# Designed miniproteins, single chains, continued (5), part 40

Each design is a single chain, and the fold is of that chain. pLDDT is the mean over its residues in the fold that is shown.

## One batch from the design tools (miniprotein)

Design m17367
Fold by ESMFold2-Fast:
Structure m17367 (fold): chain A 64 residues (1-64)
Amino acid sequence: KKLLPFVEVYKKLQELGIISEDYTGVNPSPEEREKIIAFQAKHGLKQDGILDADTMYALGGLLP
């Protein structure tokens, strides 16, 4: 079980193409939110576009 720091989560989301380099961490664009929702749907999470603990846990599981 690995939970990444917020900065590593942002970098991982950028690598996956989910958020842009302009993302400030608070207000994702509608396009970025849709990509977060798609990621959450793929991993069986609540599809609200929020980077909550469950979403971060799933992102941590994608890294060794």
Scores: mean pLDDT 65

Design m17368
Fold by ESMFold2-Fast:
Structure m17368 (fold): chain A 70 residues (1-70)
Amino acid sequence: SDAALRADPAAVDRLIAEHQAGYRQALENYEKALEAGDKKTASRYLAQAIGHAIDIVGLAYLAGREVPLP
């Protein structure tokens, strides 16, 4: 899979964009859960946002790109 990412820059860009979208959505859901007082749901969305951020960093590193954090 790493070899496929290095062979297809467009696939890397698509995956990074997908994780950036997931990160933003998870943070929006996190804020909504905090406003609702649902700390358990908020914690789950924060974990999802962190997961997307880690994937962005990993994809950028493996592809030899700068890290495009939102």
Scores: mean pLDDT 81

Design m17369
Fold by ESMFold2-Fast:
Structure m17369 (fold): chain A 72 residues (1-72)
Amino acid sequence: STTRLRIDMNITKLSDDLLEVNMTVTSDRGDRTEVREIHMTMTTDGVTLSSRVTLVGEGPPEDIPDSMTVTE
């Protein structure tokens, strides 16, 4: 079996204290294509990491699962 992976990443500086990171991971196995979107927000006042993962089938997103926040 052959699997093709594509990773697209965008990093946006929203302010001096705020960065936004968006990642899209596409996995193509021939029979099926799976797309995962990861959104992260980082601040400089303290390390705060929040992420959201969305699973997408063929066409528009059908499922919108969880978000997670970690503070150190």
Scores: mean pLDDT 59

Design m17370
Fold by ESMFold2-Fast:
Structure m17370 (fold): chain A 89 residues (1-89)
Amino acid sequence: SRKERAREIAKELGDFQKKLVEELVKKYNFKPTTKEESQKYQDFLDEEIEKGLARKARELAEKYGIPTTATSESDVLGELLRRLAEEIA
């Protein structure tokens, strides 16, 4: 069913995000000493996570034959997440 497919895609995306976060934290083992450094580090991780998820979203859209109208990878991620939320609900 469409809901089952949406749940499978959401699970793959979630599993990918978890692994990506673990790998980024391991690779960029930075311990901020100030609030400003902590914020910059978090912003950096958020950007890297978004880039990785955008790439994965495009791969999943292609794999599952989900049409996207977006031209940028970030827009593809947003469109995929919206479609998955609609199909799961």
Scores: mean pLDDT 78

Design m17371
Fold by ESMFold2-Fast:
Structure m17371 (fold): chain A 110 residues (1-110)
Amino acid sequence: SSFLYDQLLSMVDYAIEREKKAKEKFSDIPDVVKEENEHIKEYEELRKEIESGKLSAEEALRKALEEEKEHIEDERELKEKYPEYSEILDEEITIEEQAAEGLEKLIEKV
């Protein structure tokens, strides 16, 4: 449905802006900046695929959920590599986990 697509696109746009802010926050750590750039690219590619209209609402939501889960795992790996930044990385992980929960709730409505 158009409502679910609009809501999903808004969530993806929010994720892109959040990753851009995280990139600014971690600008002095090249590995983090590289990973945030990859996340931004992945979300932008997902956004284009959703806008193409080729995915069903369920397929689009499930793909967005998989991206969030992969990004959570990436941030957990960064946390192990940079334990001195664990508190800030835990905050980012928490935000991603909340986004994943939101996507799971939307999938229940399709």
Scores: mean pLDDT 82

Design m17372
Fold by ESMFold2-Fast:
Structure m17372 (fold): chain A 84 residues (1-84)
Amino acid sequence: LEAALEAAEPAARAAEEREAAGDLEGAIAAARRMAAILEAADPTSLAVATAYFHIARLLEKLGRHEEAARYRAEAQERRAAGLA
């Protein structure tokens, strides 16, 4: 997981920079890449749940409420599984 967090750093940084620039679609694409790297290492980790919450927030800002709701539901289930 730690190595995966390091591998996800460029995607995480890109998501932050694109959101700050107002490129919400680009920020979502970068956040999804970050989530994919983390999922490949450990799909049950809280880091994956956190990435999904971040994607949901960006989708809400775009008005894509149904997609945001799906990402929040997945994040909540993963968080519950990681704590159980």
Scores: mean pLDDT 78

Design m17373
Fold by ESMFold2-Fast:
Structure m17373 (fold): chain A 78 residues (1-78)
Amino acid sequence: LDQLVRLVAETLLKEGVPRELVERILGRASRRAMEQNPELTKESLADSLKEEVRRAAQEGLISEETAKKVIETLEKFL
């Protein structure tokens, strides 16, 4: 679990996303994963991370290019 969160955080920070926004995205993903499955799994967390990264791009909080890079990085790790 820590590996997925760290990977997403590092990728977002490397792309210039502010730390406060990174923390917000990660918090949203963790909350979503737990709401969908009370027993937090690697799969539910990965899916929630991808979904919240996509949403952040749709809301204009991060670029679509940044979102794609994060999702590609997660897919390679999975």
Scores: mean pLDDT 79

Design m17374
Fold by ESMFold2-Fast:
Structure m17374 (fold): chain A 70 residues (1-70)
Amino acid sequence: SLEEILRKLEEINTKIEQLSKEVKAKRDAFNKAVEDALARQDEDPEGAQRMLELKALRDFILKQAEESAK
């Protein structure tokens, strides 16, 4: 019983660590995509604008999530 609970907690902790790494990788990839779009702003101004709007939306959601956690 206790060993089963400890095993499940360890499995959950491993999954949380994996999800944390995936979230970081996706955030880094998104930040790079924004930088790349801004670097190509003269070639694709609509693409650059869309990425800036997505960044602003992401930043807004993150701020709301942070305030809700307090």
Scores: mean pLDDT 81

Design m17375
Fold by ESMFold2-Fast:
Structure m17375 (fold): chain A 87 residues (1-87)
Amino acid sequence: EYTITGTETFSQIAQKFAEMTGKELQLGPNYKDTPITPGMTRSQFAVNLKSGTNIKVNAQNGTTPLQAGDKLVAHPGTNTLDIFDPA
């Protein structure tokens, strides 16, 4: 489990997932290490992470911006990351 602070990049989240699952993830050659910015929705974040890392992402309230306090829960057996809304 990891709590977003709002200052992470996509590669930092991918590394946190790798640490939580004990698996090394290779970022794809077209994967852009972009900061999480205001207005990036949980679904947009999920699509971007999946395209570069093959992590399956389930986003609660996917049209809501990704924000500080969001909880990330890794499921090693399914290579899945769940994003939970703190509100």
Scores: mean pLDDT 69

Design m17376
Fold by ESMFold2-Fast:
Structure m17376 (fold): chain A 74 residues (1-74)
Amino acid sequence: MEEITEGLLSPDEAVREEALEELKKRVDELGEAALPDIDAIEERLIQSGDPSLLPTLMELGVLKLKIAVRKVFP
């Protein structure tokens, strides 16, 4: 997860996209067990104060919603 977190904090948009795709794969593998890691990544992105990371923060919110929905409707 550290490599994914570092990629999501990258100033390079292509690196952030690659890290986001890796996070999506991890979420598919771990399901609900990925939530603490997503929450930790979200906090680090918020603490960065970088507005260019807002789209990434929105994608993390979508992933958390998908996990919640899949818990109810697998």
Scores: mean pLDDT 77

Design m17377
Fold by ESMFold2-Fast:
Structure m17377 (fold): chain A 66 residues (1-66)
Amino acid sequence: SLALEFAERAAARGAQRQAADWLAQAASKMTGEEKATLLRRAGEFYAAAGDEARAAELNAQADKVA
């Protein structure tokens, strides 16, 4: 998706937290499996940025949506 492409490019530049924020916001506009996918990817970027608490939050949200 376009949201994933933007987030991947931001993360490649070291902006993992911003990438995670963008994916979480994009996920708010989605439903089902697509929303779960964006939330899980956001969790991975938060973890990469050192924000384990936020990563866990997003993964828990993804598990409830899919």
Scores: mean pLDDT 81

Design m17378
Fold by ESMFold2-Fast:
Structure m17378 (fold): chain A 65 residues (1-65)
Amino acid sequence: LYYEVTVPSQAIDVVKEQVPAAGGYIRRIIPAGGGIEVLVPANAVDKFIEDLEAKGFKAKIVKLV
């Protein structure tokens, strides 16, 4: 099970490091700063969101996939 999460475009470096390390996937980068869609394993999503928020990024959980 994965959560679909939308992350600000400014967090791209954090996403590139943490999402693959957690066993997740970068689904797409939305053009014109529209954000990054990622799939994060359900057992890793809480830590992923907390790490992003600690760095000042607002992440949005969209749905469970």
Scores: mean pLDDT 82

Design m17379
Fold by ESMFold2-Fast:
Structure m17379 (fold): chain A 87 residues (1-87)
Amino acid sequence: MEKVKEEIRRLAREAAEHLLKFIEAYEEGRLEEAEEHAKKAEEALRRARELAAESGLYEFALEVEREQAAEVEARVGEAARRLAEEA
């Protein structure tokens, strides 16, 4: 079961990384690149949830997802603050 937990964490981290790249690309006006990263983030998250459902690790996946969401929210908040200070 450890390999499945590791894979869920990897996919959740991958989703968070793509979401952050989406935000960065969007801020730079690279809309096509932003859309690509958003799509990859959604796919990684979907795979993580599917794996969790198949393995009975739904609550574990929710906890990992919350951890990654908190990290993304913190970094998005920092980027938004930077934009507000520049404006």
Scores: mean pLDDT 77

Design m17380
Fold by ESMFold2-Fast:
Structure m17380 (fold): chain A 105 residues (1-105)
Amino acid sequence: AITFTPAASTVPAGGTAVLTGTSSAGPIRGFGLGRGGTFVGLAAAVDGQHAGSGDPRATATTAGNVATVTLSNVTAADSGVYVGGAVTAAGEAESSATPHTLTVT
């Protein structure tokens, strides 16, 4: 399962949000971040490198079991629940057990 720690953060408008997810099943090969009930579409990483994003402000990277997503220049519209999905190096698929809740002030 992917666990976001912290499970919640508060970032001022115009700031950068950092979401950190950890895989319980091993090193991450592919990762996707989403919101609104999807875990792909905001930002993606493959083999540790940013692989694309549905939002040009968002970048994703992975290192071992950890995925990090940065979302720059946040607005109040970015407040919400974020979910992650991953495929490990061993081919196991994972989804968020603990999502991240972002609040923009």
Scores: mean pLDDT 77

Design m17381
Fold by ESMFold2-Fast:
Structure m17381 (fold): chain A 65 residues (1-65)
Amino acid sequence: MEEEELKEFKSLNDKNIKRIKEAEAQGLPLDEQMRLIGEILRDIGDTIDSFIQKRKELENKLKEL
């Protein structure tokens, strides 16, 4: 489970790095690039929160088994 979460997070990071590089290559204004980075950081935060929730659910399940 943890290993799958790590792979998912790594894939997300790779996609986000690609998005930033593509925006830079397309010559997007700095403000647009900054906004994209802000969105990416928010998405990363949400993904981390999702992993923490899944971990807590597994911990609770282990206590009931």
Scores: mean pLDDT 75

Design m17382
Fold by ESMFold2-Fast:
Structure m17382 (fold): chain A 55 residues (1-55)
Amino acid sequence: PEVEVEFLDNGEVVIKVKDAKVILTFEKSKEEKEIEGTAVLSPEEVKDVSDTEVK
């Protein structure tokens, strides 16, 4: 079986298996319908371990 992965700009990941017909679509719009993937990580902005360690 061949697996094809399609990443949508909506934040949905479609994993389509040619042979097995397994389609997994994560509905980000269901939970975070107004935020795109990048927007969620914006708060972290890539800081050092110190920022995460402080928590």
Scores: mean pLDDT 50

Design m17383
Fold by ESMFold2-Fast:
Structure m17383 (fold): chain A 60 residues (1-60)
Amino acid sequence: DELELQRRIGEAARLLRETDLSVAEVARRVGWKSAATFSRTFRKLVGMSPAEYRAAARAR
């Protein structure tokens, strides 16, 4: 379900901004079994990797 996928990515983006959880732990928290698959999907939908997204959010 595409809407459920978007909701999970949105929650992952929030965790990347608000917490110091590793990318692998964020993936697990939002229901991904593989950090690699999570990172690929996140980049496809958001336009940047989870690590790049976190760095951009923290550069303020």
Scores: mean pLDDT 83

Design m17384
Fold by ESMFold2-Fast:
Structure m17384 (fold): chain A 125 residues (1-125)
Amino acid sequence: SSMEEELEKYIQELIRKILEEIKSLENAGPFLYLPDAEAMGRPDYPEIVPNPVSLTIIQEKVDNGEIKTLEEFRELLEQMRENVLRYYPEGSAMRLAMEEVWEHAEKLLEEAEKEYEEFKKQLES
């Protein structure tokens, strides 16, 4: 395979690995699926959060080939976090759960970025 094909395979494997690890966190449950605004009695949710993101939506975008870079993957995770911070008040359990998830996600993303750059250098050698 070409260098580009090997890099594409490697980055897709990194993204899938990180997403699986995030989904496995104890505090990830609330973020697996979009909130059912009607069932939750929160009809204002779509007005406050016009761009809803869940881990399953991110998974579907990965599976459909819509996410091709670590940066695009990071942007979707950041949007998911921003949505929680916009809707839920400071000190809420939902915000605390998201900050725990984000702390782990950021560490995984930083590690993956370094692993990707190292792999790329090895292919260029």
Scores: mean pLDDT 87

Design m17385
Fold by ESMFold2-Fast:
Structure m17385 (fold): chain A 74 residues (1-74)
Amino acid sequence: ASFTIEGEAHQVPGEPSVVGVMSAASRGIVGSLSGQPVATGDKVNAVDLTTGVTGTGTVTEYDGKHLVVTGEAD
């Protein structure tokens, strides 16, 4: 099934490879698979904290304020 996390990016201090994502519709945590700082085009593990669904995907948009991940649910 398709999987999407979208919202305001909340970078974790000291953990540039991990970003929290918050919106009215969803909450999530996104972690870079490379261990590098999260950037557009990166492959990530994602957890939707609202539904409990986990997935893997790609960061399609990230400007330091808003982040969008699209991929497949586990």
Scores: mean pLDDT 79

Design m17386
Fold by ESMFold2-Fast:
Structure m17386 (fold): chain A 120 residues (1-120)
Amino acid sequence: SAAAARQARIQGYLEAVGLAIRGVGLEIEGDEEGALKDYQEAVDLALSVDPNDPYALHLAGKVYEKQGDYEKAAEYYKKALSVASKEDLPFILRNLAKTYKKLGKYEEAEKALEEAKKAE
């Protein structure tokens, strides 16, 4: 059922978030290798639940951003935008803008921020 599919996606998303939080804890403890492993598992889990789920794609972008992989973060934020509802666009666009700034893509960052304001 649609309800069961939605529940499974929410469950997978929450589990992926738990892995990302554990990764942050390991990073604070200085376990960079353990943190990287948790971040990779969080991304893999989120995308395995539903590769087209906008929340899973958005989480993947956040996890790659946390790892410092800004190019992959931007890639996943763009994928999230392609499948996201109108209501979710401003948040994803703001994260994409922040990521573009980290990449030195200031014009693209400004355009993403402008689109975020239009989508609110």
Scores: mean pLDDT 82

Design m17387
Fold by ESMFold2-Fast:
Structure m17387 (fold): chain A 60 residues (1-60)
Amino acid sequence: SHMEELRKRLFEAIVKDDVERGLITPEEAEKMTEESYFERLAADLKAAVDAAIERQKALS
């Protein structure tokens, strides 16, 4: 489907960018699947949100 093709292209583009930015190693990128990558992305997003909430509490 078009959605599966788009998701694959996004995965490939994001992995390439993350490697270039030093966020993941090339070895980690080679072991990643779409499923595992989006699972980790969700976990990273949760961590970022939790950090933002803690920062907001410190300012209050």
Scores: mean pLDDT 77

Design m17388
Fold by ESMFold2-Fast:
Structure m17388 (fold): chain A 71 residues (1-71)
Amino acid sequence: VEEISEALTKLALERLKDHAQVDEEKLYEAVSEIVREASKKDKPVNLTEPLAEKISEITGLPPEEVRRLLT
């Protein structure tokens, strides 16, 4: 969980650095929570949608724009 959360946090920071100022610690906590919840499910889940929604809350960017930046 920690390794995946760190990788996703760094990816998101790189994608967002020119679009919004983001608190890395706050972003890491959000990503870790999403990854942890996804790991409890029997079925694979698309992480892009929940990540985009949470990052949107943190940065103030629209979820659609965040989703596009995350690809």
Scores: mean pLDDT 72

Design m17389
Fold by ESMFold2-Fast:
Structure m17389 (fold): chain A 94 residues (1-94)
Amino acid sequence: RREQLIQDLIEQAKRAIDLAREYLEKAKKALDAGDYKSAIEYAKKALEYAGSALVLAGRLRDLGYDKVADEFEKEAEEIIKEAQEIIKEAQEKL
């Protein structure tokens, strides 16, 4: 059913955002501990999952769920920005 497909996409997007946030927090902890290599690797994982959330948000938008898509895009973009800042800071300290 279309309703089930939409709910499945929303669940997948939430899971991707949750994983992106988990890796972002691991990246922040690694950066704070002076483990710059691990900080970069965890931040890259956060970017991968945030990117997956953007793809899923695009699919929700194509199905006419613009408001839900906007919310996931905003969360993913915030994670991407923080992850990129962590990568830059960690690279400068290597």
Scores: mean pLDDT 89

Design m17390
Fold by ESMFold2-Fast:
Structure m17390 (fold): chain A 93 residues (1-93)
Amino acid sequence: MAEELKERAKELIELAEELIKEAKKKYPNDESAKLIIKQAEEGIKRAKKLLEEGKYKEAAIIAAQVVAKLSLVLEKNELAEEAVKLVEELESE
């Protein structure tokens, strides 16, 4: 369980970092997108700290929330829906 959550958190953090790069490239001059990107970067920094502290479930939840928000900004609706479902599943444990 802990090992699986650790790997999931790492994968979600990596995906979120890729989505942050994509959003910055797609919306370089959009003030609303800049605010969401800043919040996403802060969220991923927090998720990385939680991962280092062994709080894998909390790290995975935060990273999945960031993926969901960025996916909506990038109009990746299916990825956003999957990320929201993952947050619900992780929170229900």
Scores: mean pLDDT 84

Design m17391
Fold by ESMFold2-Fast:
Structure m17391 (fold): chain A 68 residues (1-68)
Amino acid sequence: MKKLKEEIEKKVEEDNKNGIKRPNPSDEVGEEVQEALKKKDYEKLLKLIKELNPFSALLVIDSYEELE
């Protein structure tokens, strides 16, 4: 998780420099993320993070770290 977070943070910094707007994840993806967080399903969260934009991925990682 920590290495993935570091890589995503660098991507977020590049996106901010380029003025890229933060897209909202789809409602379906949001529901899956919430379910995986409640179940503490680490493998499912890793899979979902790969499908999310960098900002949403950071939120998922931070939420998972807070649950531990």
Scores: mean pLDDT 68

Design m17392
Fold by ESMFold2-Fast:
Structure m17392 (fold): chain A 80 residues (1-80)
Amino acid sequence: SAEELIKKAEELVKRAEKALEEGKYDQAIKLASQGFLLAMEAYRIGDKEQRRKAAEVAERSNEILNKALAKKREERAAKA
């Protein structure tokens, strides 16, 4: 169901945030990407309220993904 997809996406986003805080950028990217895909599936099948929640989770997933990617770019620059 859309509600189950939203709950799983929220858990993945929470784990991605923790991975980002711990400097585990590859793990944060993987978890945020998975959360985004589940949130988008929930958006596709959900009602109006479920779509709103799914969109919020998708946005949060994208923010984490962008931050983790920025940190990976910084790591590469530091090694150059």
Scores: mean pLDDT 86

Design m17393
Fold by ESMFold2-Fast:
Parts: C-alpha cells; structure tokens; sequence
Structure m17393 (fold): chain A 63 residues (1-63)
C-alpha cells in the first residue's frame, strides 16, 4: 500500500522526541516552570496548552 505524504505517519514518530525531551526535563530539577514549557514547545514540538499541562505534571512530580 502507498502512504503518500502522510501526516498521520509522522504522528507516530511525534511521540519519540516528546518522550526524550520529557525525560531530560524530568532529570533536570534545576529548571524553572517557564523553561520547561519553552523546551517542551521547542524540542518536543508541543502546543502551548499541551506544553503547559506536561510542564505542570513534571513540576508537581518534582515538588
């Protein structure tokens, strides 16, 4: 089967960079909430809302 230019295919791989950046952010307890949000957006490719939710979870886990 031909998948063409499938954005859906890239969706599966989207979780890989997010997982990596999230692990790095969880290991680094020195980062501020603002830095975590920014890095999730830049490195993870998350939307602002998604980045804020993930960042809040990471901060709560370290608290």
Amino acid sequence: AAAGAARAGALGERHLPVVRVTKELMDDTSLSYEEIVRRLKEEGGLSEEAARNVALTIRDFHA
Scores: mean pLDDT 69

Design m17394
Fold by ESMFold2-Fast:
Structure m17394 (fold): chain A 80 residues (1-80)
Amino acid sequence: SRSEEAAKYAELGLKYLREGNAEKAYEYFKKASESLKGTETSDQVKKLGDLILENVKKGDYEMAELAASSTVSALKSLPK
């Protein structure tokens, strides 16, 4: 399903964020949002992706990882 594809991309985004690759993390969170295009969830995932990058730029990696982990958990809880 689109939700499963979005969750997979979000997990890859979190992986790259933990590896310190914020650019690739953003690309995968963007792909997760695109997989859910036209839904309220897509807009929420994009906003969380933007929040993750803002916190990475500020050096707040704890908030960035929390936002990313929350995004993955939310996507994995959606009905298939």
Scores: mean pLDDT 76

Design m17395
Fold by ESMFold2-Fast:
Structure m17395 (fold): chain A 95 residues (1-95)
Amino acid sequence: SEEEKKLLEIQMWAGVLQIYLSVLLKTDGEKLSPEQKKLLEEILELLTKISNEKDIEEAEKLVEELIEKLRELAKLLPPEDKKVLELLIKQLEEI
């Protein structure tokens, strides 16, 4: 029950993040550097792994990897996008 709730919360925020980053890629993709695009692709792959993970311990490890990559991406984004991404990172950390 508690573990199922935590896993659902992880999947919910991963979904929110996937939507945000997919929109960013579609709207600003032409403006992204090769480094930013590579990080985004790695993050989207990691989000796919998280969405399919059924083990809470493994899901938590994937979330830790996700947070590290998101922080790296945030350093490369304009201030407006960085603020949005930092808020999403904080929500993931509070799970």
Scores: mean pLDDT 83

Design m17396
Fold by ESMFold2-Fast:
Structure m17396 (fold): chain A 64 residues (1-64)
Amino acid sequence: AAAEAARRAALQAEIDRLNDEITKLFIMKQLYENLGISQEYIDELKKKIDELMARVEALRAELA
């Protein structure tokens, strides 16, 4: 149905936005690791990345 096609397109757009955010956080994490920033800050970034990745997995399951 047209509604299903629109829903899938919206889910894909959301996945794309989340993947962009994840990429930015990975870049920040790599920078923090390279600069020897405290593990505490690196762990906070890792936590945010894991949360966003879990959201992407849930959205991908809806698209399947």
Scores: mean pLDDT 84

Design m17397
Fold by ESMFold2-Fast:
Structure m17397 (fold): chain A 100 residues (1-100)
Amino acid sequence: MEAVKYAEKLAEEYQKKLVEARRNMTPEEYERKRLELQIELLEEALSRDLNAEALLIVLRAVGNVPVEELEKIEKTGDVEEARKKLEEALEKLKKQLEEM
């Protein structure tokens, strides 16, 4: 599926940026950059009409959703639940960034 390949590319770019940040930044700078990168990834995923499988790739890459919830989305293929979890993660990450 085109959506799955797009999500895989987003996750790969996110991981590459995380590795680069960890290598070149202090721990405090890295934590801020990690939040910024996760927010960017989630916003890009939500801006596209992605299926549940593609949204799960993004949610797994961010790592902020319990495995049990990810398994439920995988079994049901529920796009609305997947999008809701992405929106909840995005809101939480934006709050964390504001507190730094």
Scores: mean pLDDT 83

Design m17398
Fold by ESMFold2-Fast:
Structure m17398 (fold): chain A 95 residues (1-95)
Amino acid sequence: MVKVSEEEIEELAKEEFEILKKAPEEEQKKALEVLKKIAAAKSAEEVIDYLNELYEKEGLKVDPKPATEEQLEVAKYTKELAKKLLELIEEEKKA
């Protein structure tokens, strides 16, 4: 099992947020849509399915086999990371 702490996820979210703020406006909009879809996913499997769709669009090969336990754990904290990132974006808007 891959264990990622809440503090580690929060630090990663802050780093990603700083990178996102420096990106072009069109790239920021695209990233925001991706984050919203990941955060809204009902299960770890749904997160994996969505990430696989993104990888296929980029021309990367995706294994069509059922997700491993490791992939499910990675998907869980990817969802938590997306949620934390969205919280930071919302806080920045509260002027």
Scores: mean pLDDT 73

Design m17399
Fold by ESMFold2-Fast:
Parts: C-alpha cells; sequence; structure tokens
Structure m17399 (fold): chain A 75 residues (1-75)
C-alpha cells in the first residue's frame, strides 16, 4: 500500500501534540466500541502512535489523518 509523504507539510510541535492526543482518544473510543468500523479507525490511530514514538512524524501525521477520515466517513 502506498503511503504518500508530503514534504511540504510543516508539522509544528503543537500540532504533533494535538494529533497524538486525538490518536489516543480514537484508540480509547475504538477499544470501548463494538462497531467494527470504529475499531478499524482505532487501528490507524494505533499505527500513528507507533510511528510518533519511533520519531517518524510524517507517517504518524498521515496515519492520524487516515484514522480521522475513516471515522468521519461513518457519520
Amino acid sequence: MKVTINDDIEVTEKQAKAFVELAKSLVELAEKSDDPRIREAGEFAKKALEYYQKGDIKKAYKYTVEALRHLLSLF
């Protein structure tokens, strides 16, 4: 699967922290949900947190956006 890394995306420290908090919230929501679609969004959020911890900020950001897009497509 191709992950598009956009080198013109400037991720500030504040933005990175905000997306980490959003990813954590999505993981908690997914773990408490019996909805497979919400659980799928949580898997993307978990990937974002893993990449953030490894210092891959661009991939962490990309997976956080994918988790949010997936969740929003349900509503």
Scores: mean pLDDT 71

Design m17400
Fold by ESMFold2-Fast:
Structure m17400 (fold): chain A 60 residues (1-60)
Amino acid sequence: SKEDLVEKAKLIVNKLYDEGIINETQKEEMLAAIENGELEKDPALLALLESAGEHFGIEL
């Protein structure tokens, strides 16, 4: 579902921040885009989250 996608995407962003891969500003911008339903409008963000998800064992 869309809700499951949003929750997984947010989890991936938080893991990226916890691992020091992204800074606080990048985390806030990514979370805002996810919460505003903008994943389909940002192919670069979606691709980044899919790649990071594979690394963390989280499928989007």
Scores: mean pLDDT 84

Design m17401
Fold by ESMFold2-Fast:
Structure m17401 (fold): chain A 96 residues (1-96)
Amino acid sequence: EQEKLWEKALELLREAARYIKEGKLEEAEKKLEEARKVWEQLDPEEAKKRLDAVYAEQMAANPARTEVALAEGLARFYQLPEELRAWLLELARANE
């Protein structure tokens, strides 16, 4: 159950990060909204464990400032949980 929800949230966040890098803000907003709804169904404790693993894997040394700023703006607009927002920012930094 939690595994499927996590996988779906991960897919949506990766798509959102890719759209942000491409400047497709409307598509990114749609994916973030869907991710937020899926995230609300996850157990917070389980989600934290998975995010810790993803941060270690996705961290990049030289983040693109534009992509990070866009990801932060969208996450704030949709009021994503802190962990989900931080994870999206790390994905945006690591993704090309």
Scores: mean pLDDT 62

